# Designs tried in a protein design run: designed miniproteins, single chains, continued (4). Part 91

Each design is a single chain, and the fold is of that chain. pLDDT is the mean over its residues in the fold that is shown.

## One batch from the design tools (miniprotein)

Design m15355
Fold by ESMFold2-Fast:
Structure m15355 (fold): chain A 100 residues (1-100)
Amino acid sequence: MEELKKLLAESKDPELQRKIQAVLTALERPDDPEAVRNAVAIATELAKSPDKEIQLAAVRALGELARRHPEAVEALRTLMKTSKDPEVQEEARRALEAAG
């Protein structure tokens, strides 16, 4: 998730920085169920961002979490059904395929 680290370094929005940091923390500690649940919720909100780069980074983060955590798989399925953005739908589909 180098893309999230780049967004964190370049962002000047403290709220966005906190949200990105929470997702990164769960990716670094994937065996912490509380951190994972918090990150899935935050990444799901970020995937609805008006910023395409933030949307796609959030979907990719959910994809990495989905490899070990069924909560992230469910979040990706929801994004595929509810997102009206074809790029977000496609990225979520690819993430689900990679998760198995």
Scores: mean pLDDT 80

Design m15356
Fold by ESMFold2-Fast:
Structure m15356 (fold): chain A 116 residues (1-116)
Amino acid sequence: SPEFEELLEKVRELVFKAVDALEAGDLEEALRYLEEGLRLLEEGIKRFGEAAFEADPRARLLLLGLGALLGEVAWRLGDEETAARVAAVTRDFRAGRISLSEAVAALREELRRLRA
């Protein structure tokens, strides 16, 4: 649907903005973009259903990108434990041990801990 395509495009833009923020050394700005990207994916799963995301390899790649960047932010903040947990979430998702919705929820929880 056009709304599904628009949501994926918005998440993709947020991933690139997070990369730009990380290159600039702005970890707080990177976290804001990552938080919004994960929020949009969670909202999208509720709106369009998990099956729509499972059928689309772009949604999978966007989740992996958000996870990789969140892990990089945690590592740069010196929070190696959060970086390790984020890496575990992305590995479990890649291996099919957790669903897309479970991975999004887990990454959002790790981001909240990192901002506390």
Scores: mean pLDDT 90

Design m15357
Fold by ESMFold2-Fast:
Structure m15357 (fold): chain A 71 residues (1-71)
Amino acid sequence: SLKEDLVASLETLAAQARKDPAMAPLAELFEKYKKEVEAASDEETPELAKRAEKEALAGMKALAEAKEAAA
């Protein structure tokens, strides 16, 4: 199902992010959304997926900007 596929994807993304200390905020975000998707109905899952994508993109942009500022 979409819910099961999304949970598996979020788990994989969180595991990947945990390998890089700079991506710790993204790992926490993916773990948070995984729990929310697990608790949600199938009808709510697409909206949670969109929200997770938006926050992940914002988080990646913030990390990129922080790296540029530190350079």
Scores: mean pLDDT 79

Design m15359
Fold by ESMFold2-Fast:
Structure m15359 (fold): chain A 82 residues (1-82)
Amino acid sequence: NIDEDIEEAKLLLDVLKEYVSLSDEEINNALNVLIDAYLKNKNLSKNDRIIIALKELKKYFEKNGNQKAVDFLNNVINSLKS
């Protein structure tokens, strides 16, 4: 369900915003990265889709030089795998 995937992406981004300062541009780009990852991987399980979406978001912030966002996302990804 695309509406559920979009709401999940927004919730993940809202949690990230509590711990990491993001510009409006970073927020918009991050949301697009999450939505794109969910749409490309809709045939996978819910858990696999969220992990892949978080990994793609992490790659975005690595390229954008936001190390605090990268560190936060690493902690979230590791929690979901354990």
Scores: mean pLDDT 80

Design m15360
Fold by ESMFold2-Fast:
Structure m15360 (fold): chain A 62 residues (1-62)
Amino acid sequence: SLEERLARSRRATEEARRAIAAGDYERAVAILTDELVADGVPEDEARREAEEMVERLAKRLA
């Protein structure tokens, strides 16, 4: 359901944010990549999008 997808996305973002705060960017990318793949995004595209998301989150936290 949409509610389940939103809840999953929020949890993934929170986990990625914690990984970024810990300096673990590889883990943050992996978390967001897995979430995007679960939503039907092809892995290569999901990885690129996850890297962009991590860059944006890291700049916001700095």
Scores: mean pLDDT 82

Design m15361
Fold by ESMFold2-Fast:
Structure m15361 (fold): chain A 67 residues (1-67)
Amino acid sequence: SRAEQLVANAQAYGEQIAAQLEKQTGEKATVTVEQLGDDRVRVTVETSSMRVVVIAENGEIVDGTIE
């Protein structure tokens, strides 16, 4: 249940980023969620022109890049 909640929360967060990028760029955004542990996750949101990568641990963003 904890792992399911972590992945579901990460997916929802990625979808929020995707929606904002789609509104700003007019491009389709793809969300990828990678579970790195029970409390750690990587969310990647990509369009044809931009990539956003966020790493969260224990409910906090610990790393983030925009390319």
Scores: mean pLDDT 80

Design m15362
Fold by ESMFold2-Fast:
Structure m15362 (fold): chain A 109 residues (1-109)
Amino acid sequence: SEEKKKRIIEVLTSMGLPEEIAERLAEYAVRNGISVSTVAGFASRLLLYPDMSLEEFLRGLGVSEEDIKKIVEVAENTSLEDLEKELEKLGFSPEIILAVLIYKAYQEL
């Protein structure tokens, strides 16, 4: 758990995220059983395509067009601090929630 958390923090900080945000996202990943390789995959895609929209990112992850519309609306109207809770209320998987949180944190750099 602690080693996994450390590896995820290293991935997220390597993409430019502040340590405080990286720690919070790593805690979320560990708590929900999300792998280091999954987080590294999200980070790599965002670093390779920095101008990629949230819609394009989610479509690449296999999210339906209906769910993409819902996620984008929530993400545009919700702070990073509240976004986890709002997406959880809508029943999205922890993996998709983490992907959206990483995307939003990266865009706020």
Scores: mean pLDDT 89

Design m15363
Fold by ESMFold2-Fast:
Structure m15363 (fold): chain A 62 residues (1-62)
Amino acid sequence: GREKGLERLAEATGISLEQAENIVAAVAASEGRGREVILRNLARDTGLSLEEARELMEEALE
């Protein structure tokens, strides 16, 4: 579920739950290229692969 996805995203990236929730909200409000840019920036800033960032984000959105 969404809450467990948010907790996992925060744990994997080292950001706070509040920061994770804000990033998830930004992704949810974006589509196509804009969403990809947010995911790539998250992966780069946190050291995750783009694939890992996508999987964690999908869990946090659902």
Scores: mean pLDDT 78

Design m15365
Fold by ESMFold2-Fast:
Structure m15365 (fold): chain A 68 residues (1-68)
Amino acid sequence: MEELLKRAEELRKEAERASAQGDYERAAELYEEARRLYAEALGEDHPRVRALAAAVEAERRGAAHLAA
């Protein structure tokens, strides 16, 4: 469990860096990986998992709008 949470947090930080650089598609991929690990460790209904799911959607919508 602890190791899954550590990996998920590392991926979340990488996603934040990608988002800050405007790499929205990469950020969405990294947030989705972090979400899956958090869901495995904490369950899909956990607030952290729900927040990451929202972050994935926000990054993907940002990328789609900028590509238009």
Scores: mean pLDDT 79

Design m15366
Fold by ESMFold2-Fast:
Structure m15366 (fold): chain A 64 residues (1-64)
Amino acid sequence: MEENFKKGLEALRKGDYEKAIEYLEQAVKEKPTAELYWALAAVYRRMGDEEKAREYWKKASELY
């Protein structure tokens, strides 16, 4: 989980949104956390997917 989360954040910093989503989704499958959902919301927002971004922000808020 933590390794996939770190790889996801690294991909996000590099602008590789496709890889960021893959790593973060894998991390969520292992253990969903608010931080993971916030990271996914950030990726989708940068991609222009406002509906997905809002969905993950809501999930993060519910786990916080």
Scores: mean pLDDT 81

Design m15367
Fold by ESMFold2-Fast:
Structure m15367 (fold): chain A 90 residues (1-90)
Amino acid sequence: SAEEALKAARESLYITLESAVADPTVSLEQLETVVRTGFLAMVRYGKRNNALEEALKQMEEFVRRVKKELPADVAEIVERVYDEIKKELA
């Protein structure tokens, strides 16, 4: 289902971000690109499958998890990217 695909996409994006955060060669700008690319892919999937509301819910859950589990500078980037994408959808 679209819901299962979006949940899987969120889980995959989290693993990718966590790995990138642990990599000392990855810059904050590269982390921003990873998150933006993943979120835009989820939004595009949501629009194509009439599941945009579910995509936004999975992205919000991603932001909540990052704020709890990852460093503050990473959480700030993720929240900023999420806010920018939400503004573009309005």
Scores: mean pLDDT 90

Design m15368
Fold by ESMFold2-Fast:
Structure m15368 (fold): chain A 67 residues (1-67)
Amino acid sequence: SELEKEEEETLELLKQIPKEDLEELQKLQEELAKKGVSEEEAFKILKEKIIELHKRHPGEKAEGKPA
């Protein structure tokens, strides 16, 4: 399934993104939902953002709160 494949690829990229950028993605998802963007369109926008963030931060370093 295309949806499953995109989800799996997205999850792999998410593993390499710092937690702070994940919060940015959550905010973007919420904004898209408020604007009435369809799930399909929102997914495409989020996927592009995830790829962009991964390219900016190739290799994860953040692992959440220190304490």
Scores: mean pLDDT 70

Design m15369
Fold by ESMFold2-Fast:
Structure m15369 (fold): chain A 56 residues (1-56)
Amino acid sequence: AADLEAEVDRLIREAQAAWDAGDYPRTIEALERIRQVRPDLQEAVDSAIAAVKAAG
């Protein structure tokens, strides 16, 4: 739905902003929220979280 798509877009932007700020816990939190809203993106989200943990 458009509402869920807008929420995912917002969470992606929040994750990017947190990552740019070096706030890895907030980056992971935003990615976890994307997984909750879009379970079909779980694989991509898990890969992104693993990358954030490797960088932090």
Scores: mean pLDDT 80

Design m15370
Fold by ESMFold2-Fast:
Formats: sequence, structure tokens, C-alpha cells
Structure m15370 (fold): chain A 65 residues (1-65)
Amino acid sequence: MVEAIADAVSKRLGIDREVARKAVELIAQGHSVEEAAEQLSKEFGIDLELARMVAEAARRLLAAA
């Protein structure tokens, strides 16, 4: 599940699969979009706006599964 959703997020947003995987894991563990975005920005050095977009995409795909 996590791998398939991470691949979809990575392809849709043109981002690294590792970033997408971390976003899916954080959201699946119950973190909010804001909490996940902060962690992604800190860990991978990506813009907070991009991190929020990645976390939101992960949340939507997990909710649809």
C-alpha cells in the first residue's frame, strides 16, 4: 500500500520517491498535513509549500484506498 501510494505521489508531483514515501508514512501514522509538511521540509530541505502539497496528496490517496 505505502509503496503504491508513494509512487503515485512521486509521479504526479515530480518529486523524489523517498520524500513521497516519508509523507505517506507520516500521514498513515496519524500525523496531520501540517505536521507531515514540517517534518518533510526539515528532513529533506524542501520548500514548506511543496511539503504541504506532498502531504495533502498522500492524505487524499490514503483516504481513497
Scores: mean pLDDT 81

Design m15371
Fold by ESMFold2-Fast:
Structure m15371 (fold): chain A 97 residues (1-97)
Amino acid sequence: LYEEGVKYLKKAGEALDNGDFDTAVENLRKAAEYFAKAGHPLAAELATAVFVSILKSKGREDEAIRVSIAAYEALKEALTGPEREQAEKDLKIARES
């Protein structure tokens, strides 16, 4: 699980170096999913933040918002206490903006 996350993170980096933003977004999304499943919610959150930023930079803001909310809600299931409260607050802000 963690190794799969690292593998997809590396593929995303290679895609970014080549200007292939669609491939980078797909691989970052997969990296986030595997990091979350491996019990590394912060690593998953960072990967998600990167691909959301890429989507926004390409003018795909509606997709970035929709995908970010869905992915962050899934990641929230792995969080507890203060981290989960912060995630809920961030999701509310994202939905309102």
Scores: mean pLDDT 69

Design m15372
Fold by ESMFold2-Fast:
Structure m15372 (fold): chain A 100 residues (1-100)
Amino acid sequence: DPERHEAILKEEFPESVEIPKEEVFKIIDKLEEKIKKQPESPLNKHNLQLLKEMKKAVESGEITLKLAAGKKASDESILNALATLLFNPHLKEMVLGGDT
C-alpha cells in the first residue's frame, strides 16, 4: 500500500525495520553454544552446520530479517525465519511479528 507506506515514513513510524545483523548473530551464537554443550549426534552436527550457513547468508545480505513496527520477535521466531529463508532462497526476506 503506497499511501500507507508514505504516511508511515512521514510519521517516522516504519511498517517494518531490519533486525540488526549483530542481534541475529547473538541469537545464532547462543543456540550454537547450547548445541555444543550437548552430546555429539548426527542431528547436533547438522544443526551446527545450519547455524553456520544462516550466519553466512545474513552476513552476505542474501537473507534479510525485518521486524514489524512496535512488535518483538522471540529467538525461536528468528531462528525459524532464518531456516525458512535458507531452505527457500527465492524469498530472500521475511517480516517477523507482522500481520502484513
Scores: mean pLDDT 72

Design m15373
Fold by ESMFold2-Fast:
Structure m15373 (fold): chain A 66 residues (1-66)
Amino acid sequence: MSKKEKYYLEIAKAAQRALDEGNVEKGSEEIRKVLEKAVKDGLITPEEAERIHERLTQALADEVAR
């Protein structure tokens, strides 16, 4: 498994935990930490990380609110 795939799995796990617990704030923080590590590893840019974080946090908020 590539490093990029590893980070995607960690993001997916964080999102799943957030949905299971109904805790968007915790999910957002966990996803942010994973994205920060991916930026440090040179896999994505800081701008890409911010965009992914915003989109995933909004998606989690929408799902928890339904």
Scores: mean pLDDT 80

Design m15374
Fold by ESMFold2-Fast:
Structure m15374 (fold): chain A 65 residues (1-65)
Amino acid sequence: AEEDLEKGKQLMKEGKFEEAVKYYERAIQKDPNNAEAYRNLGLAYRKLGKDGEAVKWFKKAYELE
């Protein structure tokens, strides 16, 4: 779970946003209450220009805090 989150962050730094989404999705599957994973998923979708998806995941992160 944490390992998937860290890999996603590394992919974000490399500009591999679609791949980062996949690792954040894996982190969420292992820990569905991880607010940080949802925030980072939102950031990745925002980088992909998918603002509607980004807002959805930011809202989910906020609800878990």
Scores: mean pLDDT 84

Design m15375
Fold by ESMFold2-Fast:
Structure m15375 (fold): chain A 66 residues (1-66)
Amino acid sequence: GEKELKRKRAERAGELLKKKLLHEFPDVESIKVSVKDDKTIVIEFTLNGKKYTVEVPYEKVLEFKI
């Protein structure tokens, strides 16, 4: 259904965002993109031994035109 299509779009946007971040920041030791609940994407990465976490709502991901 339409809900399934919206979710798949968000997952694809998350993967594209991950790829773009790896290209812009090659010194990143690790990067992970996951989903928290049904409406939030979590981006975790490690830089110079320090862990960072950023939470992005699905609505914001839809505005991220990649």
Scores: mean pLDDT 67

Design m15376
Fold by ESMFold2-Fast:
Structure m15376 (fold): chain A 119 residues (1-119)
Amino acid sequence: AVSLTESGGGTVAVGGSVTLTKQVSGIDFSSYAVSWVRQAPGEGFRFVAALSADGSQQLYAPEVAGRFTISQDHAASTSTLTMNNLQPADTAVYYSGLAPSLGGPRLHWGEGVALTVVE
């Protein structure tokens, strides 16, 4: 069975940094694009970042561009979202997904990891 586990959330001060990690098992995700989305309390899902399967294309939402970096390590079967200069508006549950293409439907989702940014 395919398993996706996100980790690395918690409570962080404004201006701090955190790395969210997705561990993948039961599938070779080297052929899959990776995306991160977030859901703030009482809001819908918002796009955060995406990385093509070959790593050649990176996409970021304007509100996180320059602060967040998406990466993957196929040998470790991990994808990471490194988040710098955190703001209260970054408070959300973060979900990672896998898709066969960067613009395609997401086939596999993790359960999400919560991040709270406090002043």
Scores: mean pLDDT 80

Design m15377
Fold by ESMFold2-Fast:
Structure m15377 (fold): chain A 68 residues (1-68)
Amino acid sequence: MEEIDKLLEEASKKSLELLKKAEEEMKSMTPEEQRQLALRATGEALRIIGDALDEGLAIEQGREPILL
């Protein structure tokens, strides 16, 4: 199933871009702010991957995706 792999690859690219943007923002932050941003960015990245996985599974199963 190519569609699931493609969705996951796109989600991975978006997650990496999000994390790179967070790393750039961290350059002007305190260590505490950096930790908070890192946690939020990681959470968002995981959600992007989770949404893509559910969309891929929904396509394969012929159902509507469940959005978090």
Scores: mean pLDDT 75

Design m15378
Fold by ESMFold2-Fast:
Structure m15378 (fold): chain A 98 residues (1-98)
Amino acid sequence: NAQQKADELLKKGRELLKQGKFEEAVSYYEQAIALDPNNATAWAELARAYYSLGDFEKAKEYLLKALKIDPNHPLVWGLIFLLEFEGKTELAREIREA
């Protein structure tokens, strides 16, 4: 039940993110995490939403939470690659070294 509700909230958050409604997407991702705090995808999606808002400190925090649950999560490593590509090399390094 919690996993199914979390998946639905993640889907709503992703649609909002696609529409550029980043603050609303954060709310849905936070609700998904409250239902299933071990969902690495939910933490990674929350990090992506904060990255889109320009809050790189929170993006780092939540990427690290996702990596603690799933060290090989493809969305996390995709975001680290994006940070490096956009010249945020120190932020990417801090995530890799944690």
Scores: mean pLDDT 83

Design m15379
Fold by ESMFold2-Fast:
Structure m15379 (fold): chain A 55 residues (1-55)
Amino acid sequence: KVDEVVERGTRRLLAAKNSDEAMKALKETIEELEKLGLSRDEAVELLSRGLNRAA
């Protein structure tokens, strides 16, 4: 489910200790969302909203 992917990706991004970990988490989360039928722009918007909710 899209919400579960966004939640996991958000947690991975917030737990990242360095930019390499953050970039890997971002890339993998976007790829998983695209696999679910979302466009890259839609995936980025959803992940941004997830991060804003967690902050």
Scores: mean pLDDT 79

Design m15380
Fold by ESMFold2-Fast:
Order: sequence, then C-alpha cells, then structure tokens
Structure m15380 (fold): chain A 51 residues (1-51)
Amino acid sequence: MDELIEELRRKAEELGLRLPVSSLRAILRANDFDLDRAKEKLEEVHRQLQL
C-alpha cells in the first residue's frame, strides 16, 4: 500500500497537485487499488483545475 501511495503521490507532484496522503489513499480505495485508474483520476482532477 505505501508503495502505491508513493507512486500516486509522485504522479500528483508531476501534475502540480499537492494532495495529502489521506486523499491519495481515498483515490486508491475508490479505484480498488488500481494504480493506473488512480493516475487517470488524478489527470481528471488536474484537468478540472485548469478550467
């Protein structure tokens, strides 16, 4: 789990998103710990913030 959180956190930082670990964990849980889907969700959040 910690490795998945760190991977997702790194992706968030690459997108300029500053999310707490609790938010990253929630995104992972919502996507059944599918890292690829969680990363896609981060890209969607990033896109919404660019509006």
Scores: mean pLDDT 78

Design m15381
Fold by ESMFold2-Fast:
Structure m15381 (fold): chain A 70 residues (1-70)
Amino acid sequence: SLKTGRAIGLILLGQVYLDEGKYEEALKAFREAIELDDSPLAYRGMAEAYRKLGKEDEADIWEQKAKELE
């Protein structure tokens, strides 16, 4: 529960960074969330941040990982 709560908080922080155009900070937040609790939401956050950075190959990898967790 504690790890899950922290992971959710980091996912929400990552989403805020994405909304603010802070894509590198978003990647860091989503990566920390993944380290605490594997989640399709965090993997999709990684994919979105990479897409915003123009890193399509990395975005595709993280989107595939998200689908594998569903």
Scores: mean pLDDT 85

Design m15382
Fold by ESMFold2-Fast:
Structure m15382 (fold): chain A 61 residues (1-61)
Amino acid sequence: MVKPLSELSEAEKEARKAELRAALEEARRALEEARRENDLHREIGAELRIIGYELDLSLLD
């Protein structure tokens, strides 16, 4: 079960930030790969994931 961000302890927030940073790095790698392969569908998908993860990280700060 995913808890609302407002209910997370400081330790849980730090763990969530670490997970989001790892997911963001993965999405950035996927974006670069998609651009190299000229795969527009994968590029758009990776860009949307990056935006979502960056938004989640900003909400945890």
Scores: mean pLDDT 79

Design m15383
Fold by ESMFold2-Fast:
Structure m15383 (fold): chain A 64 residues (1-64)
Amino acid sequence: AATDSRLAQLRAELEQVEKDIAELKKNIEKYEKTDPRKATIYFTALGILEAAKDFLRWQIERLR
């Protein structure tokens, strides 16, 4: 069904975003004390990805 295909796609995108968030958090921890400017850039990107994750979860829940 079209809904099942869309759910599978959204879940795949969510999994990728969660992986990207985990990698970004590692970079923040790495640079937080040594390069605060670089850490700030990664922190901004993290905020954007967390918002994308919440939106994807909202879409998935709406299709259930």
Scores: mean pLDDT 82

Design m15384
Fold by ESMFold2-Fast:
Structure m15384 (fold): chain A 69 residues (1-69)
Amino acid sequence: SKQDEVAALASELARLVFEEGDYERALELVDKLGELGVDPALVERIKEAIRRGDYEELERLLVEAVVRS
């Protein structure tokens, strides 16, 4: 389902940011969330959280992306 695909991308995003510090690949996956139909405003908020290193906000936004899908 779309929700399962968004959840899988969110998990990979979290791994790249929290475990690997690979922000370039993480930002590429955020664009894929938009391609799956995640709200453009939410996609931009996720990108901003990654750019700021706001891990608490990022975790909340990734949960929101899955729930809204």
Scores: mean pLDDT 84

Design m15385
Fold by ESMFold2-Fast:
Structure m15385 (fold): chain A 94 residues (1-94)
Amino acid sequence: SPKEEILKIFDETYEKLKKIASPKVQEVIDRGRKRILEALEAGKTPGELIAEFMRALSEVYREAKKELTPEQIKEFEKIIKEASVKLQDIYDSY
C-alpha cells in the first residue's frame, strides 16, 4: 500500500540519518518519526503523510547544519534527496 511504502522509506531514511547524527539531531529525528506515526494512526492520506515526512526532514536538516561537519552535511543532503525522489515516485503513482 502507498502508506506502507512511505513508512518503509521513512524507516530506511531514519536509519541512514541515525548513523551520522549527533544525539541532538537524533532527538529531532525521533520527534519527526513520532509525528508521522501519529498522522498514520489519525488516518491521514498518503499525500499528507509525505508532507509530514518532508517537514520532519527539513527540521532534521536545519538541526544537522548546526551540529555536523560540512562533509557529514553533504552525506545528509544525499540521504534526504534520495528519500525525496522515492516519495515523489510514490506520490506520482498514487
Scores: mean pLDDT 79

Design m15386
Fold by ESMFold2-Fast:
Structure m15386 (fold): chain A 56 residues (1-56)
Amino acid sequence: SEEAAEIISRLTGMSRTQAEGLLQLAEELGREVAVQYAVREGGVSREKAERALEEA
């Protein structure tokens, strides 16, 4: 979890807390919902969000 959050934070520019929230969202509501959240609220491109979640 900590390592996954660090990977997402590094690849997206989100804070560690935001990255942890994104991981939890992906686990609870699915990856697509997490990607949509990162794009709309996080200002991250879809490609970056998808890659970050895949590498985490």
Scores: mean pLDDT 81

Design m15387
Fold by ESMFold2-Fast:
Structure m15387 (fold): chain A 85 residues (1-85)
Amino acid sequence: SAMEEELRELATKKSNVLAAEALELGLASLEELARRLEEQAEELRKEAEELLAKDPENPENRRRALALEIVADLYRALARAAREE
């Protein structure tokens, strides 16, 4: 489905960014990694808000916004896990 395609594309793109950030930080700073994850989650949430603001009745925009929200929630969960030792 289009939703599945959107989720796969978004997840792959964001996973690559996370991997690069983790390597850059050397994982010596889990707190800094958590902050980066939270920052990415905020960006995704803002993108979702902007999509819905453009045309709230558009099913494609709502589907994409939902995908962005799902990935943002995942990033927040990962950030929480990184902070909790």
Scores: mean pLDDT 75

Design m15388
Fold by ESMFold2-Fast:
Structure m15388 (fold): chain A 55 residues (1-55)
Amino acid sequence: MEVTVLEPKENKILEVKKPGTLTIKDLETGKVHTVEVEPGKYLIPAGFKATYTSY
């Protein structure tokens, strides 16, 4: 299981190579969103912390 953590200062693309889980935390509101992701490119906005975990 591989884990990648991103906290970008500006919008950044996360390239996912394997199916897994993406958890996005809004750093201003504290809201957390968790989604299952398939391989592809995902936009991580500035002000969010993204944690990608591969299955």
Scores: mean pLDDT 80

Design m15389
Fold by ESMFold2-Fast:
Structure m15389 (fold): chain A 83 residues (1-83)
Amino acid sequence: MKKKLKEPKSEEEEFRRLAMSIARVLQDYGAEDTAAEVIRRMARLYREEGKSVEEVRQEAIDFLAEKLGLTREQVEADLEKYL
């Protein structure tokens, strides 16, 4: 076991996992066409506006809840399935 593998994941890696989880959730609900739009918007907030992954996650949860007609709690649970 290498010592480097015990270190926390970078925020960029966390962002990539969040983007993948969003794409999977949208695919499950048949809204795959929306995935590219959501991911581009989240990437802009993270990369260009300097928002944290946690802030981007909250924005994504709000957007997905409204878009899919779900509660925030349900969206959070669905995202956790793909972490």
Scores: mean pLDDT 74

Design m15390
Fold by ESMFold2-Fast:
Structure m15390 (fold): chain A 56 residues (1-56)
Amino acid sequence: GAADQASRQAQKELQQAMQQLKQAKTSQEVAQAVGQVLRAIGDLIQVGLQTGKPPS
């Protein structure tokens, strides 16, 4: 359903943020990438709270 799709999207965002962190060359880029990772984790938590407990 829509909640499952949102969860997958949030996971994809986290993966992209981690890739950006690996490509970061400066302390500023690292800080921005870390911020993006934290935001993606927050999105995942938010989706989890909205979805409730899935039967799987």
Scores: mean pLDDT 74

Design m15391
Fold by ESMFold2-Fast:
Structure m15391 (fold): chain A 81 residues (1-81)
Amino acid sequence: TPSAAEIAAEADALERRALALLGRADPSDPRFVALAQELAALLGELSDAHARGAPVAELEALLARMRERVAELEALLAEQA
């Protein structure tokens, strides 16, 4: 089971990766807009959960969902390259 510090470090890395990928995306494409909204919502949920001292398992579940959305964003960019 990852520590809260490890979860925070991975979330930070995923956020930086997502921002870099979104910077390459066409902001008028509704698929990228939807992924950006989902990532922003998940980051907010993770931040709120961390602030209230949620269990590591809950933080890990949110982080797993963020990983899935970043992978979807990478796949869409690869499709359009």
Scores: mean pLDDT 79

